# Designed miniproteins, single chains: the designs that were tried, part 26

Each design is a single chain, and the fold is of that chain. pLDDT is the mean over its residues in the fold that is shown.

## One batch from the design tools (miniprotein)

Design m882
Fold by ESMFold2-Fast:
Structure m882 (fold): chain A 73 residues (1-73)
Amino acid sequence: MNSAGRVIAQYLRERGFEVELVEVKGKDAPKAIAQALADAGMFRDEAQKEQAVKNLSTLVTDPSATLLVPRVV
């Protein structure tokens, strides 16, 4: 997940969303990324958002590392 937050931020910006990068711990990054996607309207079903959190959690290499993740403003 080292650069995934930046890639997702760029993806959302290209789709017309205003997005900031914020620092979070690796353990919090899956939920933060899923929330940004939800705020961008990518999930209408809570189950889809929860599945995204589970999938992203498998990509966390260091839960204590500081990562940059997207936040929709």
Scores: mean pLDDT 76

Design m883
Fold by ESMFold2-Fast:
Structure m883 (fold): chain A 61 residues (1-61)
Amino acid sequence: MEKEKEENERKAEEILEYAKELAKKETISVGAGQAAVEASKLSKEAFELANEKIKKWALEL
């Protein structure tokens, strides 16, 4: 479980970085939307982690 959690977290971090890069060129909404599409290709657990990280990042602005 720990190893699976770590793998899912790394994938979620990659999606978050993708959202941040898109947000700089477009908007935060567009970046988050595109990242959600990429996250939908992940497992349910990785998708939930990616959504949580993106939400926290957006709220910190």
Scores: mean pLDDT 68

Design m884
Fold by ESMFold2-Fast:
Structure m884 (fold): chain A 91 residues (1-91)
Amino acid sequence: IQELLLELEALMPTLSPELRRLVMRALAEVGVAELVRAMLGDSPEGKERVRRALERAIEAVEEALELEENPEVRELLRRLKEALEEERREV
């Protein structure tokens, strides 16, 4: 996931302003999930907050996929969505 996010971040200068905002939202939500996991650990409250942050990240990636026409960027976003859905399943 972090590797895919770094690849997406490297592409940020080539993205539209709308797409950039959605990618930044996904990055922020993943950061929130990681911070919650570090602070609250495997507690039921921590798991719920991580799941919700991952759900919001997935929503942002889905919105980005609706707007993006570049096949290479779409493939990266699709891979990110799959990885986020997989992590959400493990919470």
Scores: mean pLDDT 80

Design m885
Fold by ESMFold2-Fast:
Structure m885 (fold): chain A 91 residues (1-91)
Amino acid sequence: SAAEQALDERIVERALKRTEERLGITHEEVEEIAEELRERLEAGEEPDPEKIELIRRYLAELLRAIREELEREGRLTPEIRENIDRVLAHA
């Protein structure tokens, strides 16, 4: 439903905001870095390892924030929790 989609959107927005506050970097800045890395890879150039690490760290923190927001809303199923925890263990 539109209401459920709006709630999902708010969960993502809150997770993004918390990740930005925790890491001191905006989602827009991360997107710019990701785009630069993609362009370098497409050109056959070596990616910047510091930028790769920053993207990896951002995604891990974002996933943790999404998990926390889902838990607060009572929407964190055992399956989603296990999948997120597994990804984070290998991140």
Scores: mean pLDDT 83

Design m886
Fold by ESMFold2-Fast:
Structure m886 (fold): chain A 109 residues (1-109)
Amino acid sequence: SLVEEIVRELLRLAELFLKRSTDPEKQAKLQEIIDKARTLLENGASLEEVIDLGIELLKTLGPSFDKYLKFLEEAKEVLKNSKDPEVKERIARRVLGYLRYLVRLLEAS
């Protein structure tokens, strides 16, 4: 499932940032996001739920991620205004591509 792949990439991103963070408040928020991602993998998730988690993650990371945050907010708005399965799949593929790009960028650092 594309949605499950998105959740796995969000989990990986949150874990990578948790390992790099020295701020206890940010560490606590990242752990909460990790726990939410694990729950979504266990119970099944909608695309909207995983985009919401992605928005929460990027907000936690701060203003340097605002470009990616805006992309997810725009993706959520498009999804809210269309029930078309083709639109849903196209959004899921784009979100997955962006998250994979971010994971690769962080792993290279």
Scores: mean pLDDT 85

Design m887
Fold by ESMFold2-Fast:
Structure m887 (fold): chain A 82 residues (1-82)
Amino acid sequence: EMKKIEKEIEELAKEISKLVATSLKVDEFEKLKAEIFEEIQDKLEKEGITGPLDEKKRLEIDLELAKRLLEKLKEKIKEKQL
C-alpha cells in the first residue's frame, strides 16, 4: 500500500516537473508550493491532526500536496494561455 502511494507521488512529481519546465518560472512554482502547503497544514489543524505523523499518514499528506499542486499548476497555466 505505501509503495503504491510512493509511486503515485513520483508520477505526479514527474508531471509537475514537466509542466514547470515548459510553462512557469521557478519563483512562481516555489510560491505556489508554499501556498498549497499552508492550505494543507490549516486543514490538518482544523481536523485536529496534531503531533508526530506515522509514515503512512505522511505519505498520504505528500500525495494530497502533489495532487493539489498539479491541479493549481494546470489552472495557472490555462489562465496564462487565455
Scores: mean pLDDT 72

Design m888
Fold by ESMFold2-Fast:
Structure m888 (fold): chain A 110 residues (1-110)
Amino acid sequence: MEEKLKKVEEIAKEFERKVMKAFYDSKTPDEFLKKVREIADEFLKRLEEEAGLTPEQVEKVRRILDELIENVKYYAELAFKSKSEEEKQAYLFRIRIFVHFAAKEIVKVA
């Protein structure tokens, strides 16, 4: 694997980890979504500055992240309303799927 592609993959994996941590650190779905947007902005900057993505590649990643946030919004609201840990984990699994596929799409942009 090219060193630049490896760097993008590492950043994408860290993005997934930070988004999942933000879920547990948040008390409301709005707080979680705000943190996800902040993480998305941080990681866009890191992909540009550390991985050397072009402005066109950064714009493609921005669109991937915007779509991710819209998809996650619905399941985040359901997860935070869940009365049981099992139900919450089921919605969190859906969030993890969306984040994982977004991370894979980000790697493809590089």
Scores: mean pLDDT 84

Design m889
Fold by ESMFold2-Fast:
Structure m889 (fold): chain A 96 residues (1-96)
Amino acid sequence: SNDEELKELKEEAKEITERIRAIMAEVAKQNVSDQEFRDRLLELAKELEAEGKHQHAVTLKAAIAREYGDKDLHDEYVEKGLKLAREQKEKLEKLG
């Protein structure tokens, strides 16, 4: 059974949500500009990539690109995210 892999992905999503909320709280405290907020989110995406959380990293990058009006980069990151999601689904299906 690979139900544990799905549980790990859900736990990672929760952890990442809390990390984003922490950045939002600091931005609110410091009255940080939208550009600085974007830069802090991009640093989080780099940290996620370094941690091997590739699906979460590309999803965050897609959201940032969309927010700042880069539709071509948004579409590229969405495609990459969908590919990673399909690969993970196929891996889970093969195992039961």
Scores: mean pLDDT 73

Design m890
Fold by ESMFold2-Fast:
Structure m890 (fold): chain A 71 residues (1-71)
Amino acid sequence: GPHREEALRLLEELARLAEGELGRTARSAKDALQNGDITAALKGLEDLLELSEDPELRELAERARQHLRQI
């Protein structure tokens, strides 16, 4: 549905922009969502928000979390 599609798009953007541990965490969350594991995708976004102080990455992660919570 549209919330899943938007969450995937935001996670792809996070994986593109983020490096190192943050980039790996974003890719892991995207892979989890592609496999239907919403719980694992949400955990990955929570981990990313704990690791990052970058306002742009935090905004993308929070938007992705909001869309995942609607699925």
Scores: mean pLDDT 85

Design m891
Fold by ESMFold2-Fast:
Parts: sequence; C-alpha cells; structure tokens
Structure m891 (fold): chain A 87 residues (1-87)
Amino acid sequence: MPTADEVLALMREAVRNSDQAAWDAVRAHFATLSPEQQARLDAALAAAGRLHSEATSQPPEEAARLEREANAALRAELDRITAEARA
C-alpha cells in the first residue's frame, strides 16, 4: 500500500492544481482494496480535499491549521485500512 505521506502529497497536488490525473493516481494506488474500504477512503479523501481547498483562500496561519486537520483525518483512515489488511 502507498504510505499516508504519499497519498497526502498527491492530494495536495490535486487540490492546488485541480488535477484530475492526481486524484486518479490516488485511487489507482488503492485498487486492490475492498469496495467498503474504497468507499471509506473516497469519503476521507473528499473531506481532506475540501479542507485543503478551504486552506487556499485563508491566511497562512489558518491554512496551516486546516492542512493539519486534513492530514490527521486522512492518516487516521489510512492507518485503519492498513490495520484491517494485516488482520
């Protein structure tokens, strides 16, 4: 599986550039996941992407706070999926 840091880097690029190919690359990394795991990851990616998008219109201090929140939420979901894969 890709690392949380790799997924977060692709998400940041997708948000900054409105890059559909970057979003597709993130999804491709998880193609081997179950439909339930894919749905949870898609929801987490959408939520984190929304926070990153909001950050682009905010002052630097608020942007950093929103990015930390987005990163923490996505990391938690990736850790959960990784734990399930090892069970």
Scores: mean pLDDT 67

Design m892
Fold by ESMFold2-Fast:
Structure m892 (fold): chain A 64 residues (1-64)
Amino acid sequence: EEEEKLKERQYEIDIEVLEGLRLMTEAIAKMAERKDPKAAEPARQVSQRLRDEIEKLKNEREKE
């Protein structure tokens, strides 16, 4: 039970951190696009990778 509670808490923290990073990279992309559309591309790629990773973790958790 204790290990299951720790695993659940770790999952919640991981998701929250990744979601926060995704939101920050999306904000950076939006700000960069205003000055130079080409500068926004790397931030958009990072944001997309974070979305993919979050979805993967949620799907893996749902299977457990």
Scores: mean pLDDT 78

Design m893
Fold by ESMFold2-Fast:
Structure m893 (fold): chain A 67 residues (1-67)
Amino acid sequence: MEAKMALTAVKNAVEMYKAGLISEEDVIKLAVLAIKKFPEKKEEILKYLREVDEELAEKVEKAYEEA
C-alpha cells in the first residue's frame, strides 16, 4: 500500500461503516494499521476522522496509543 492510499483506505472504511457493511471496530483496526504503516499520515487521517466523527477519531487515537 502506498502512503497516499492510507487516507483513501480509511475514507473507504468509514463509508462502508456508514453503509452498514463493516463494524466500527473494523474501521478502528484499519485506521490504526494505516497510521502504524505510514506515521507521516497520522495527523491527516486523524483530522479527517475528527471532521466526519469526532468520537470515532478519539477511539482510533486511543487504540493507536494502546497498540
Scores: mean pLDDT 82

Design m894
Fold by ESMFold2-Fast:
Structure m894 (fold): chain A 70 residues (1-70)
Amino acid sequence: MKEEALKKLKEVAEEYRKAMLELGMDQNIVDKSVKALLKQGEDLIKQGKIENLLILMETLRLVMRRRLAE
């Protein structure tokens, strides 16, 4: 369970990284944001807050979709 959640978190974080870099965001800002995101998600997994993890991942998908539409 935890390993699968961590794998999904890493996949979403990598997709976010690729999208932000493709939009021309500074790599240092993107890397810092992705590291903070991974830590936040890992902390949620450790606490068993799977619902909060799903909200985090969905929020990132919404941000990516909105940025790609701008």
Scores: mean pLDDT 78

Design m895
Fold by ESMFold2-Fast:
Structure m895 (fold): chain A 81 residues (1-81)
Amino acid sequence: LKEKLEKTRQEIVDLLRKAAEKSPDPEVAERIRKLAEDFEKGKITAQSLADALTFRQLYPEEWAKIVELRKEARKLAEELK
């Protein structure tokens, strides 16, 4: 369970990093990479929220996958209680 939860969180980070690599704009790619780092560290800033909104607008399918992975992470965390 613990390993599966960690894998799910890492999968979210990997999705963000892969979307950054596919981005034709290097500045957008850098913002998405920073969002992935902030997520991995559990850090939420005003910039992270702005970057998440931009990501949702540019990559709605990837964002939908991240939302589902977040739901799975919550379920796994609840099972660990």
Scores: mean pLDDT 70

Design m896
Fold by ESMFold2-Fast:
Structure m896 (fold): chain A 70 residues (1-70)
Amino acid sequence: SLIDELNKLGKELRKLVEEAKKKGVEEAVKIAEQYSREALRHYALGKYEEAKEIVEKGIKEVKEKLEEAK
């Protein structure tokens, strides 16, 4: 289901935030927080497909920032 997919993506984003904090990549943490807020806003409005797209974009950008920081 879409909710199960969102839960899986949310867990992935949280793990990336923990990695970013452990590595001191403040920019990646900031990006993740911005995308999380935007996704939660859409989720609260029942816009689950839009929330999923936002989380997926956030995961991609956080991964890119973690790679750039190495």
Scores: mean pLDDT 85

Design m897
Fold by ESMFold2-Fast:
Structure m897 (fold): chain A 88 residues (1-88)
Amino acid sequence: SRAAEIRAIAAEVIEEVRADPSLTEAEKRAAIVAIGEVARAALADPDAVTLEEVRAALRGAAEGAADAVRRGLAEAASEEEVARALAV
């Protein structure tokens, strides 16, 4: 199903973030939370977006969230927020 494909892409992008040695733990947590939020939005209307658009949106959100933490514009994500993102 399209929903299963979106979840698979989100899992792949999360693993890319986890494997990135240039990111701090706080930046990784913020990126994972951002991925979860975008994935949930895509899952609310899965037929409205292409899988390429979903992948690009997830990567962009992850990069933006990590940058915001690095620049001091966002707080570090809680363990509960990360767990909620991973439950997508």
Scores: mean pLDDT 85

Design m898
Fold by ESMFold2-Fast:
Structure m898 (fold): chain A 81 residues (1-81)
Amino acid sequence: LLPELTEVIERFRKTLEEARELAKDPSKVQEAIDLLRKTADELYKLADEYEKKGLYSQAFILRYYADIARKEAERLEKEAA
């Protein structure tokens, strides 16, 4: 049974807010990056499961949010360098 897409999006939003709060503390920027990377990986895996079930639109939405998380992590890495 697949989780509800709205629940997944709400968790993503909460995680993004948590990562942004962590990034305000210079000592926690790496924790924020790790959180965003793990979130992106989880969303990509979930998108694959939706796609296997034939739910292509939902898979596309999940990949879109996964890309957002990955790009945010990448930007934080470049700014911390």
Scores: mean pLDDT 85

Design m899
Fold by ESMFold2-Fast:
Structure m899 (fold): chain A 115 residues (1-115)
Amino acid sequence: SKEDIVSFFTEYFGIPKELAEKLADILMNPEKYSDEEIRKVIEELLRKYPNFRSFVRFVGLLVGETDEVEIAERIIRKEPGAVTKAFIRLLEDAVKYYGADKKKIDALINAITGK
């Protein structure tokens, strides 16, 4: 659900509820947002939330990419490929090895994969 995605971003990245709700809505209904609006949200997340930036950087490390905005944009726009696959794999590993909340992570993965 949207609430599970919001809870994931607030609890794991420290993103404020209002911004996490906007991010969840972008993931679930990307057609409601211009490319410029999506990019501005991504740039704000990377600038203000160190845990989000660190996670994006780690995805980049796994796929050999260094442009943090480009990496985050591919994930948020749900572009199929190595970046999105690495992001999903890290989320699955967080559940399996670190006891992260499966319900919240499944909601995020389902929003990204369209299931």
Scores: mean pLDDT 85

Design m900
Fold by ESMFold2-Fast:
Structure m900 (fold): chain A 84 residues (1-84)
Amino acid sequence: SMLEELEKQLEKLKELIAAEKDEREKELATLILKAQEAIVEGKEEEAREYTEKALELVREIDPSAVPGLENAIRAYPAALEAIK
């Protein structure tokens, strides 16, 4: 099911965050995780806030990565709609 896939992805993100040595990469991954957790929990305002913070940080690190990150984060709402 899609919900099980989202839960597995969140678990993998937590593992990747714990393994990160770069503080800025860890900060970015943490914001992505929080955005996706908020989406899974139906906390739409928090999801938008964390998504905006993640996009802002990516623009500072690598502006060319912004479209990819935006697509990755925004894919979760569509997945949640498909399982409701």
Scores: mean pLDDT 67

Design m901
Fold by ESMFold2-Fast:
Structure m901 (fold): chain A 68 residues (1-68)
Amino acid sequence: SSFEREVEEALETMEASVVRRILERESGGVLPKTKEEAIEFLKKHYPDMPEETIERLAEIWYKAQERE
């Protein structure tokens, strides 16, 4: 699946923009407001993904938002 490569690329480069695009694509533009909501969102849409990976993706996205 192409999204798996995007996930791996985001984890390797810590490209929050890649994570954000994944979230935007799946949610139709309604992004999670908190890190916990991001984790729940990812678990719902990607149930096959390990919890550790989901948490890392949520952290990458959330930290970039806070680093504004």
Scores: mean pLDDT 71

Design m902
Fold by ESMFold2-Fast:
Structure m902 (fold): chain A 93 residues (1-93)
Amino acid sequence: MRAVAEGEAVADDGTKKKLVIEVSEEPLDIPTAEVYVNGKLIGKGAVGEAGDTLYARVSGNPEELKVGDEVTIKDLLTGKTYKATIKSVREVE
């Protein structure tokens, strides 16, 4: 089971991105990002920008992410921090 959530992310520099975040218990070979929900670390993952969209993949519990949650994503490669409010969550097989 995995969860896919969407929201709007704002970077420290004010750049706005559409957020797509996937949470599953599948491990990542090299995590390069940390993901926090309401100030709690829910898992490590990877994050990348593609056009106007920020894609994040998190190794963690799919149940930790809910509509209305405030997500903080720390990109350990760039030092950039993104903050978002989750607007939708769907469960996927």
Scores: mean pLDDT 82

Design m903
Fold by ESMFold2-Fast:
Structure m903 (fold): chain A 101 residues (1-101)
Amino acid sequence: SAAVSERALRLAREALRIAEEAVRTGADRSILDEALDVAMRALSLAGKEILTELIGIVLRIIGLIFDYELNPPPYDAAATAALQARLAALRAELDALEAEA
């Protein structure tokens, strides 16, 4: 349904927002656990509606959260730039999906 698709997209956007905030502030595991919980809820809803493109984006958000937890800061300039590029690409993909709706 349109309502479930909109909710899945909103949860994916919220998970990315929390992850962006965590990266910016050097936040601890509790903020990342919150981002992961929201992302898992987005994945569940996207999976039920078979929203293939959104499923792919959410899995990459989850991957970024796990990469950050396994390799916490401090980062050098190159690693920081790469992480910021990953976050920007995910936001652009979510914005593109929302524009198609």
Scores: mean pLDDT 81

Design m904
Fold by ESMFold2-Fast:
Structure m904 (fold): chain A 94 residues (1-94)
Amino acid sequence: SLTEKQLEAETWLALGLIYLTMARKDLERGDIDSALESAELAVKQFRKAAEIVGADLEKVDETGERLIQAVRDGDLDAFREASGELVKLLDDAI
């Protein structure tokens, strides 16, 4: 059912947003290792949501890699940009 797929995708998106918020807060504190773990979990949940709704997986993977690199670089502005792009890709598909 379309409704069941949407609900499942929304659940994975919600989990991804929780991890994304954790990663941002850790990055703001300069805790790169914790931010990296949370960001990797966020990207994993977003990819699950994307697979369910048939979103552009190549764009999700590319944007996810930019998000992870921003965390490794300690670049909060690049993190916010990549985060916004990931969320928009999934919102547009759900």
Scores: mean pLDDT 87

Design m905
Fold by ESMFold2-Fast:
Structure m905 (fold): chain A 76 residues (1-76)
Amino acid sequence: SIEELLAQLRSPDVETVLAALQQLVELNDLRALPGLVELARHGDAFVRGLLREAARAPRMSPELREAVLAALAARP
């Protein structure tokens, strides 16, 4: 589920975080948007870096991409 994938982004295991982020990008589901924006605003530097890379993925919708990038830009 999307809730499980969002929870996995908070894992201390880097491989788990990367796999969850890749799946969220592939799902391209707007239900993930509030959780991704929250992580972009308040996540640590590592998670925010992964979100920045995910936003460059060709499969991410423009709406998801713009919201995530705007949230990342609000907290450099």
Scores: mean pLDDT 75

Design m906
Fold by ESMFold2-Fast:
Structure m906 (fold): chain A 120 residues (1-120)
Amino acid sequence: AEEVKKAVEETIQRLRELFDKLIEAIKNKQDLTPLIEEFNKAVEEDIKRLKELAAKASPREQTYLDEIIELLKSTRDFFIDAAKEIEKTTDPEKQEELVENARKHFDKTIEEIKKIIDDL
C-alpha cells in the first residue's frame, strides 16, 4: 500500500511540474511541441510503472491503480488537445481562458486521484 501511494504521489508531482513548464512556455511564446512530447513520454513511463506495481499488488490495489491509470490517460489526452488549441489561438484573452480551463481540469483530476489514494 505505502509503495503504491508513494509511486502515485511522485507521479502527481512530476505531472504538476511538467504542466507548470508548459504554462510557462505558453506565457513566453515558446514552441510547445517538445514539451507536449516530454509530457506524453512522462505519462506513458508513469503508466508503465503503475502497471508493474499493479501486477504485484492485491486485487483491491489493482482496481484502484487501473482507475488511476485511466484518469492519467484521459488527462494526458485532454492536455495534449488543450495545448494544441492554445498554440493555434492568436487572441491573448482566449489563450488565457484556455490555460485557466486546462489548469482547472488538471487540478480536478489530481483531486480525484488523491481520493483514490486515500482509500489504499
Scores: mean pLDDT 81

Design m907
Fold by ESMFold2-Fast:
Structure m907 (fold): chain A 91 residues (1-91)
Amino acid sequence: MEAELEAEEARALAEIPGLVTELVENSTVGEVEGAIVFFTQNDVEAAQAIAEEGRRRGEVASPEEREELKERLTEALRGALERQRAAALAA
């Protein structure tokens, strides 16, 4: 069972770059910023406020901003997976 859990974690980590690329390339700056806040802080209210501001501005990320957002979102998702793994191992 522990080896299976490690395999699932490795698979989830391998999927992060593709998911990050899809979200950053197809979303406004505010939507990506909201996702980062949600995955790092689990703060739904802050995430909603950031997403609403992004929708009002209608801003599309520059290539440089997209690379920065990809790095930040990757770190946020990796941290969320680490927390899920810790919870599963504590069961």
Scores: mean pLDDT 73

Design m908
Fold by ESMFold2-Fast:
Structure m908 (fold): chain A 74 residues (1-74)
Amino acid sequence: MREEIEREIKEGLLLMAIGVEKIVYERSEHPEEALEEGKEFVREIGEKLGMSEEEIEEAVAELERAMAELERER
C-alpha cells in the first residue's frame, strides 16, 4: 500500500509537470523549441522521481499528444 501511494503521488507530480509544460508551449513564441525542452524536462523529472523508463516515455508521449492537439487548433 505505501509503495502504491508513493507511486500515485509521483504520477500526480509528473502529470502536473506535463500540465505546466503545456501552458509554456501555448505561450511560447517558439513552439518547436518549447516542445523539445518540455519533453526533456518531463524525462528529467520522471527520472528524479524514480519512475520506470516505460512510465517516463508514456508521459512524454502524452505531452506530445497534448501539444499536437493544441497545434492543430492554431
Scores: mean pLDDT 73

Design m909
Fold by ESMFold2-Fast:
Structure m909 (fold): chain A 100 residues (1-100)
Amino acid sequence: VRIVDEELLREDIRNEERALEETIEELERLIEAVRRGELPERSEMAAFLTAAEILAVAALITAESAEEQGLLEEARRLREKAERLRELVRELRRLFEELE
């Protein structure tokens, strides 16, 4: 029994999957750029990493709701993308710390 409409939840899931995919691609590009010696501003990097972590946490919360509604495949995809995003955030932080 949920107060959330399943159709609205499905729309939220699709939007979050897109945001996760776009953020993953951006992080992968940033990691490649840093490895080439192209350094973004520290404040911009910190803001982006914080936003990415917030997005990953939000996606995990949505995945919990999706799983409760029986949307097991959608929940699985959200978790996989959120975990990948967190992995990339950690990698980029490590690379940036090595440049201190």
Scores: mean pLDDT 81

Design m910
Fold by ESMFold2-Fast:
Structure m910 (fold): chain A 64 residues (1-64)
Amino acid sequence: SGEVIELRAIEDFLHPAPSILSLRKGEVVRAEVLKVLGPNEWVLRLLDTGEIRLVDMSKVEVIA
């Protein structure tokens, strides 16, 4: 969608697949929302790296 959001991990989550977002609790990332596949399944572009990742939105909070 092109919307830029800032999100914080509310728990540690590490996924072995490079296509899936992995963060430690309290980590903050800024990302562009590319697609919403479901209420907890979003496709994001990380602004720092340009990498595209699938994220479990139940594991993060949107702070901006």
Scores: mean pLDDT 84

Design m911
Fold by ESMFold2-Fast:
Structure m911 (fold): chain A 95 residues (1-95)
Amino acid sequence: SEFQQAVDRFIASLQEVLSATTDPQIQALINQVIGLLQGFTEDVDRAGQILDEITGLFDQAIRLAEEKNDIDLAIQIGSIDSMLRMFWYVYKKQQ
């Protein structure tokens, strides 16, 4: 499905983030996001809950990257968060 293809692309982008960092705390947060995305669903209420959890994890990862002065990593994570939220906003309106 187009939904599953989009989810798979987000997971691939997060795997690139994992390759860009050696910080075990950031890696743990990104792996949690990947796990949540593997359970991502077209059900609006459940998808909203998963997205709220993902946004919280991304905020933590961005803060850690900023504390390490890894601005490129912080931007990369923030871009994925924004694209994921935009994807869901557009997708749910078409259903």
Scores: mean pLDDT 87

Design m912
Fold by ESMFold2-Fast:
Structure m912 (fold): chain A 63 residues (1-63)
Amino acid sequence: AITAAQVEEIINQVADHLVTTAGLPPALARRFAEHEVRTADPAQPFKLPDGTQYNPADLRAAL
């Protein structure tokens, strides 16, 4: 099962990617990362920049 701590790490990884690739401020990048996790298409795996995939429903349940 995905834990809240694991979801936090996933959000941080997505936020760090947005800071690095899009130049977003960290606080704004985190808000965008949280929004991406919450609005992820449940029919598609949620993919991280490193290629790791998660079930979006499991991520949302652990938020």
Scores: mean pLDDT 79

Design m913
Fold by ESMFold2-Fast:
Structure m913 (fold): chain A 73 residues (1-73)
Amino acid sequence: SSEAVIGAKRITEEGVYIDASDAAILAERFGLKPVATKNSLGVPMALISREEAIVKEILEETPVYSKVLIKKV
């Protein structure tokens, strides 16, 4: 039940929340759920990397991250 802020959205144990446009583009193009981070300017960055543990879970297991990534708060 912990959470962290990534960019303008939040990351929770249920999944990763990122910008709607970024998530939509990546979901449609790759059919994957992006791993988001925030740059020094506070702009949310969507990352897709096979080497990353969290991306690996998404690619291989396709957990709940695939359902609701975007949370407007």
Scores: mean pLDDT 43

Design m914
Fold by ESMFold2-Fast:
Structure m914 (fold): chain A 87 residues (1-87)
Amino acid sequence: EGIKAVLNVNESYKPIDTSDTHKWVATHLSAIGDEEEAKFLLSKPNPSSLDLSKAASYYVRAGNHYKDLGRYEEAIKSYQEALKVLE
C-alpha cells in the first residue's frame, strides 16, 4: 500500500515514549531540514569543495539530532552520508 509509506513517516510521531512530544517533533524536523540542505548542495550539477564540506556538516548535524531523539539507525546513516561526501 502506497499509504503505508506515507504512514511510516507519520508513525515517526506516534511512538513517543515521553510527554515531550513538542521537543521531539521540533528536533526531528531540524534533522530532516539538515538532510534536505545536504541533498540540495549535492544535487547541484557541479558542487564545489565548499558545497561538499557544507553537505557533510549538514549530515553530521542531522545525525546529532537523530542521536538526541534516540534514533541511532538514522543517526548512523546520516554520519555515513557525511563520510561518503568527504571520500
Scores: mean pLDDT 73

Design m915
Fold by ESMFold2-Fast:
Structure m915 (fold): chain A 97 residues (1-97)
Amino acid sequence: MEEIEREAREREPPLLARRAAHPPEDLTPLAEEGLIQAELAIRLAELTKDKEYLEVARRLLEEVRRLLPQLPPERQREFEERIRELEKRIEELEKEL
């Protein structure tokens, strides 16, 4: 219980530690946050012409996709469609970059 090293504290920031204490059954808000961040990364890639933001967007979409099995079935379909739309935008931007 005691002797928690600073590295462990960095891995578990206060907000994440609070979430982990009582994880919600509904992970929909977390998945939505991931989709918003991916969309933002795509917009940054378009504005900066930096391919690295497209890689960030792809990683975020993969994380959201891993959450899909834990979401309600109706939400899984909505999020899968949004992921496919964002993946298509990434492919189109990669063609131009």
Scores: mean pLDDT 72

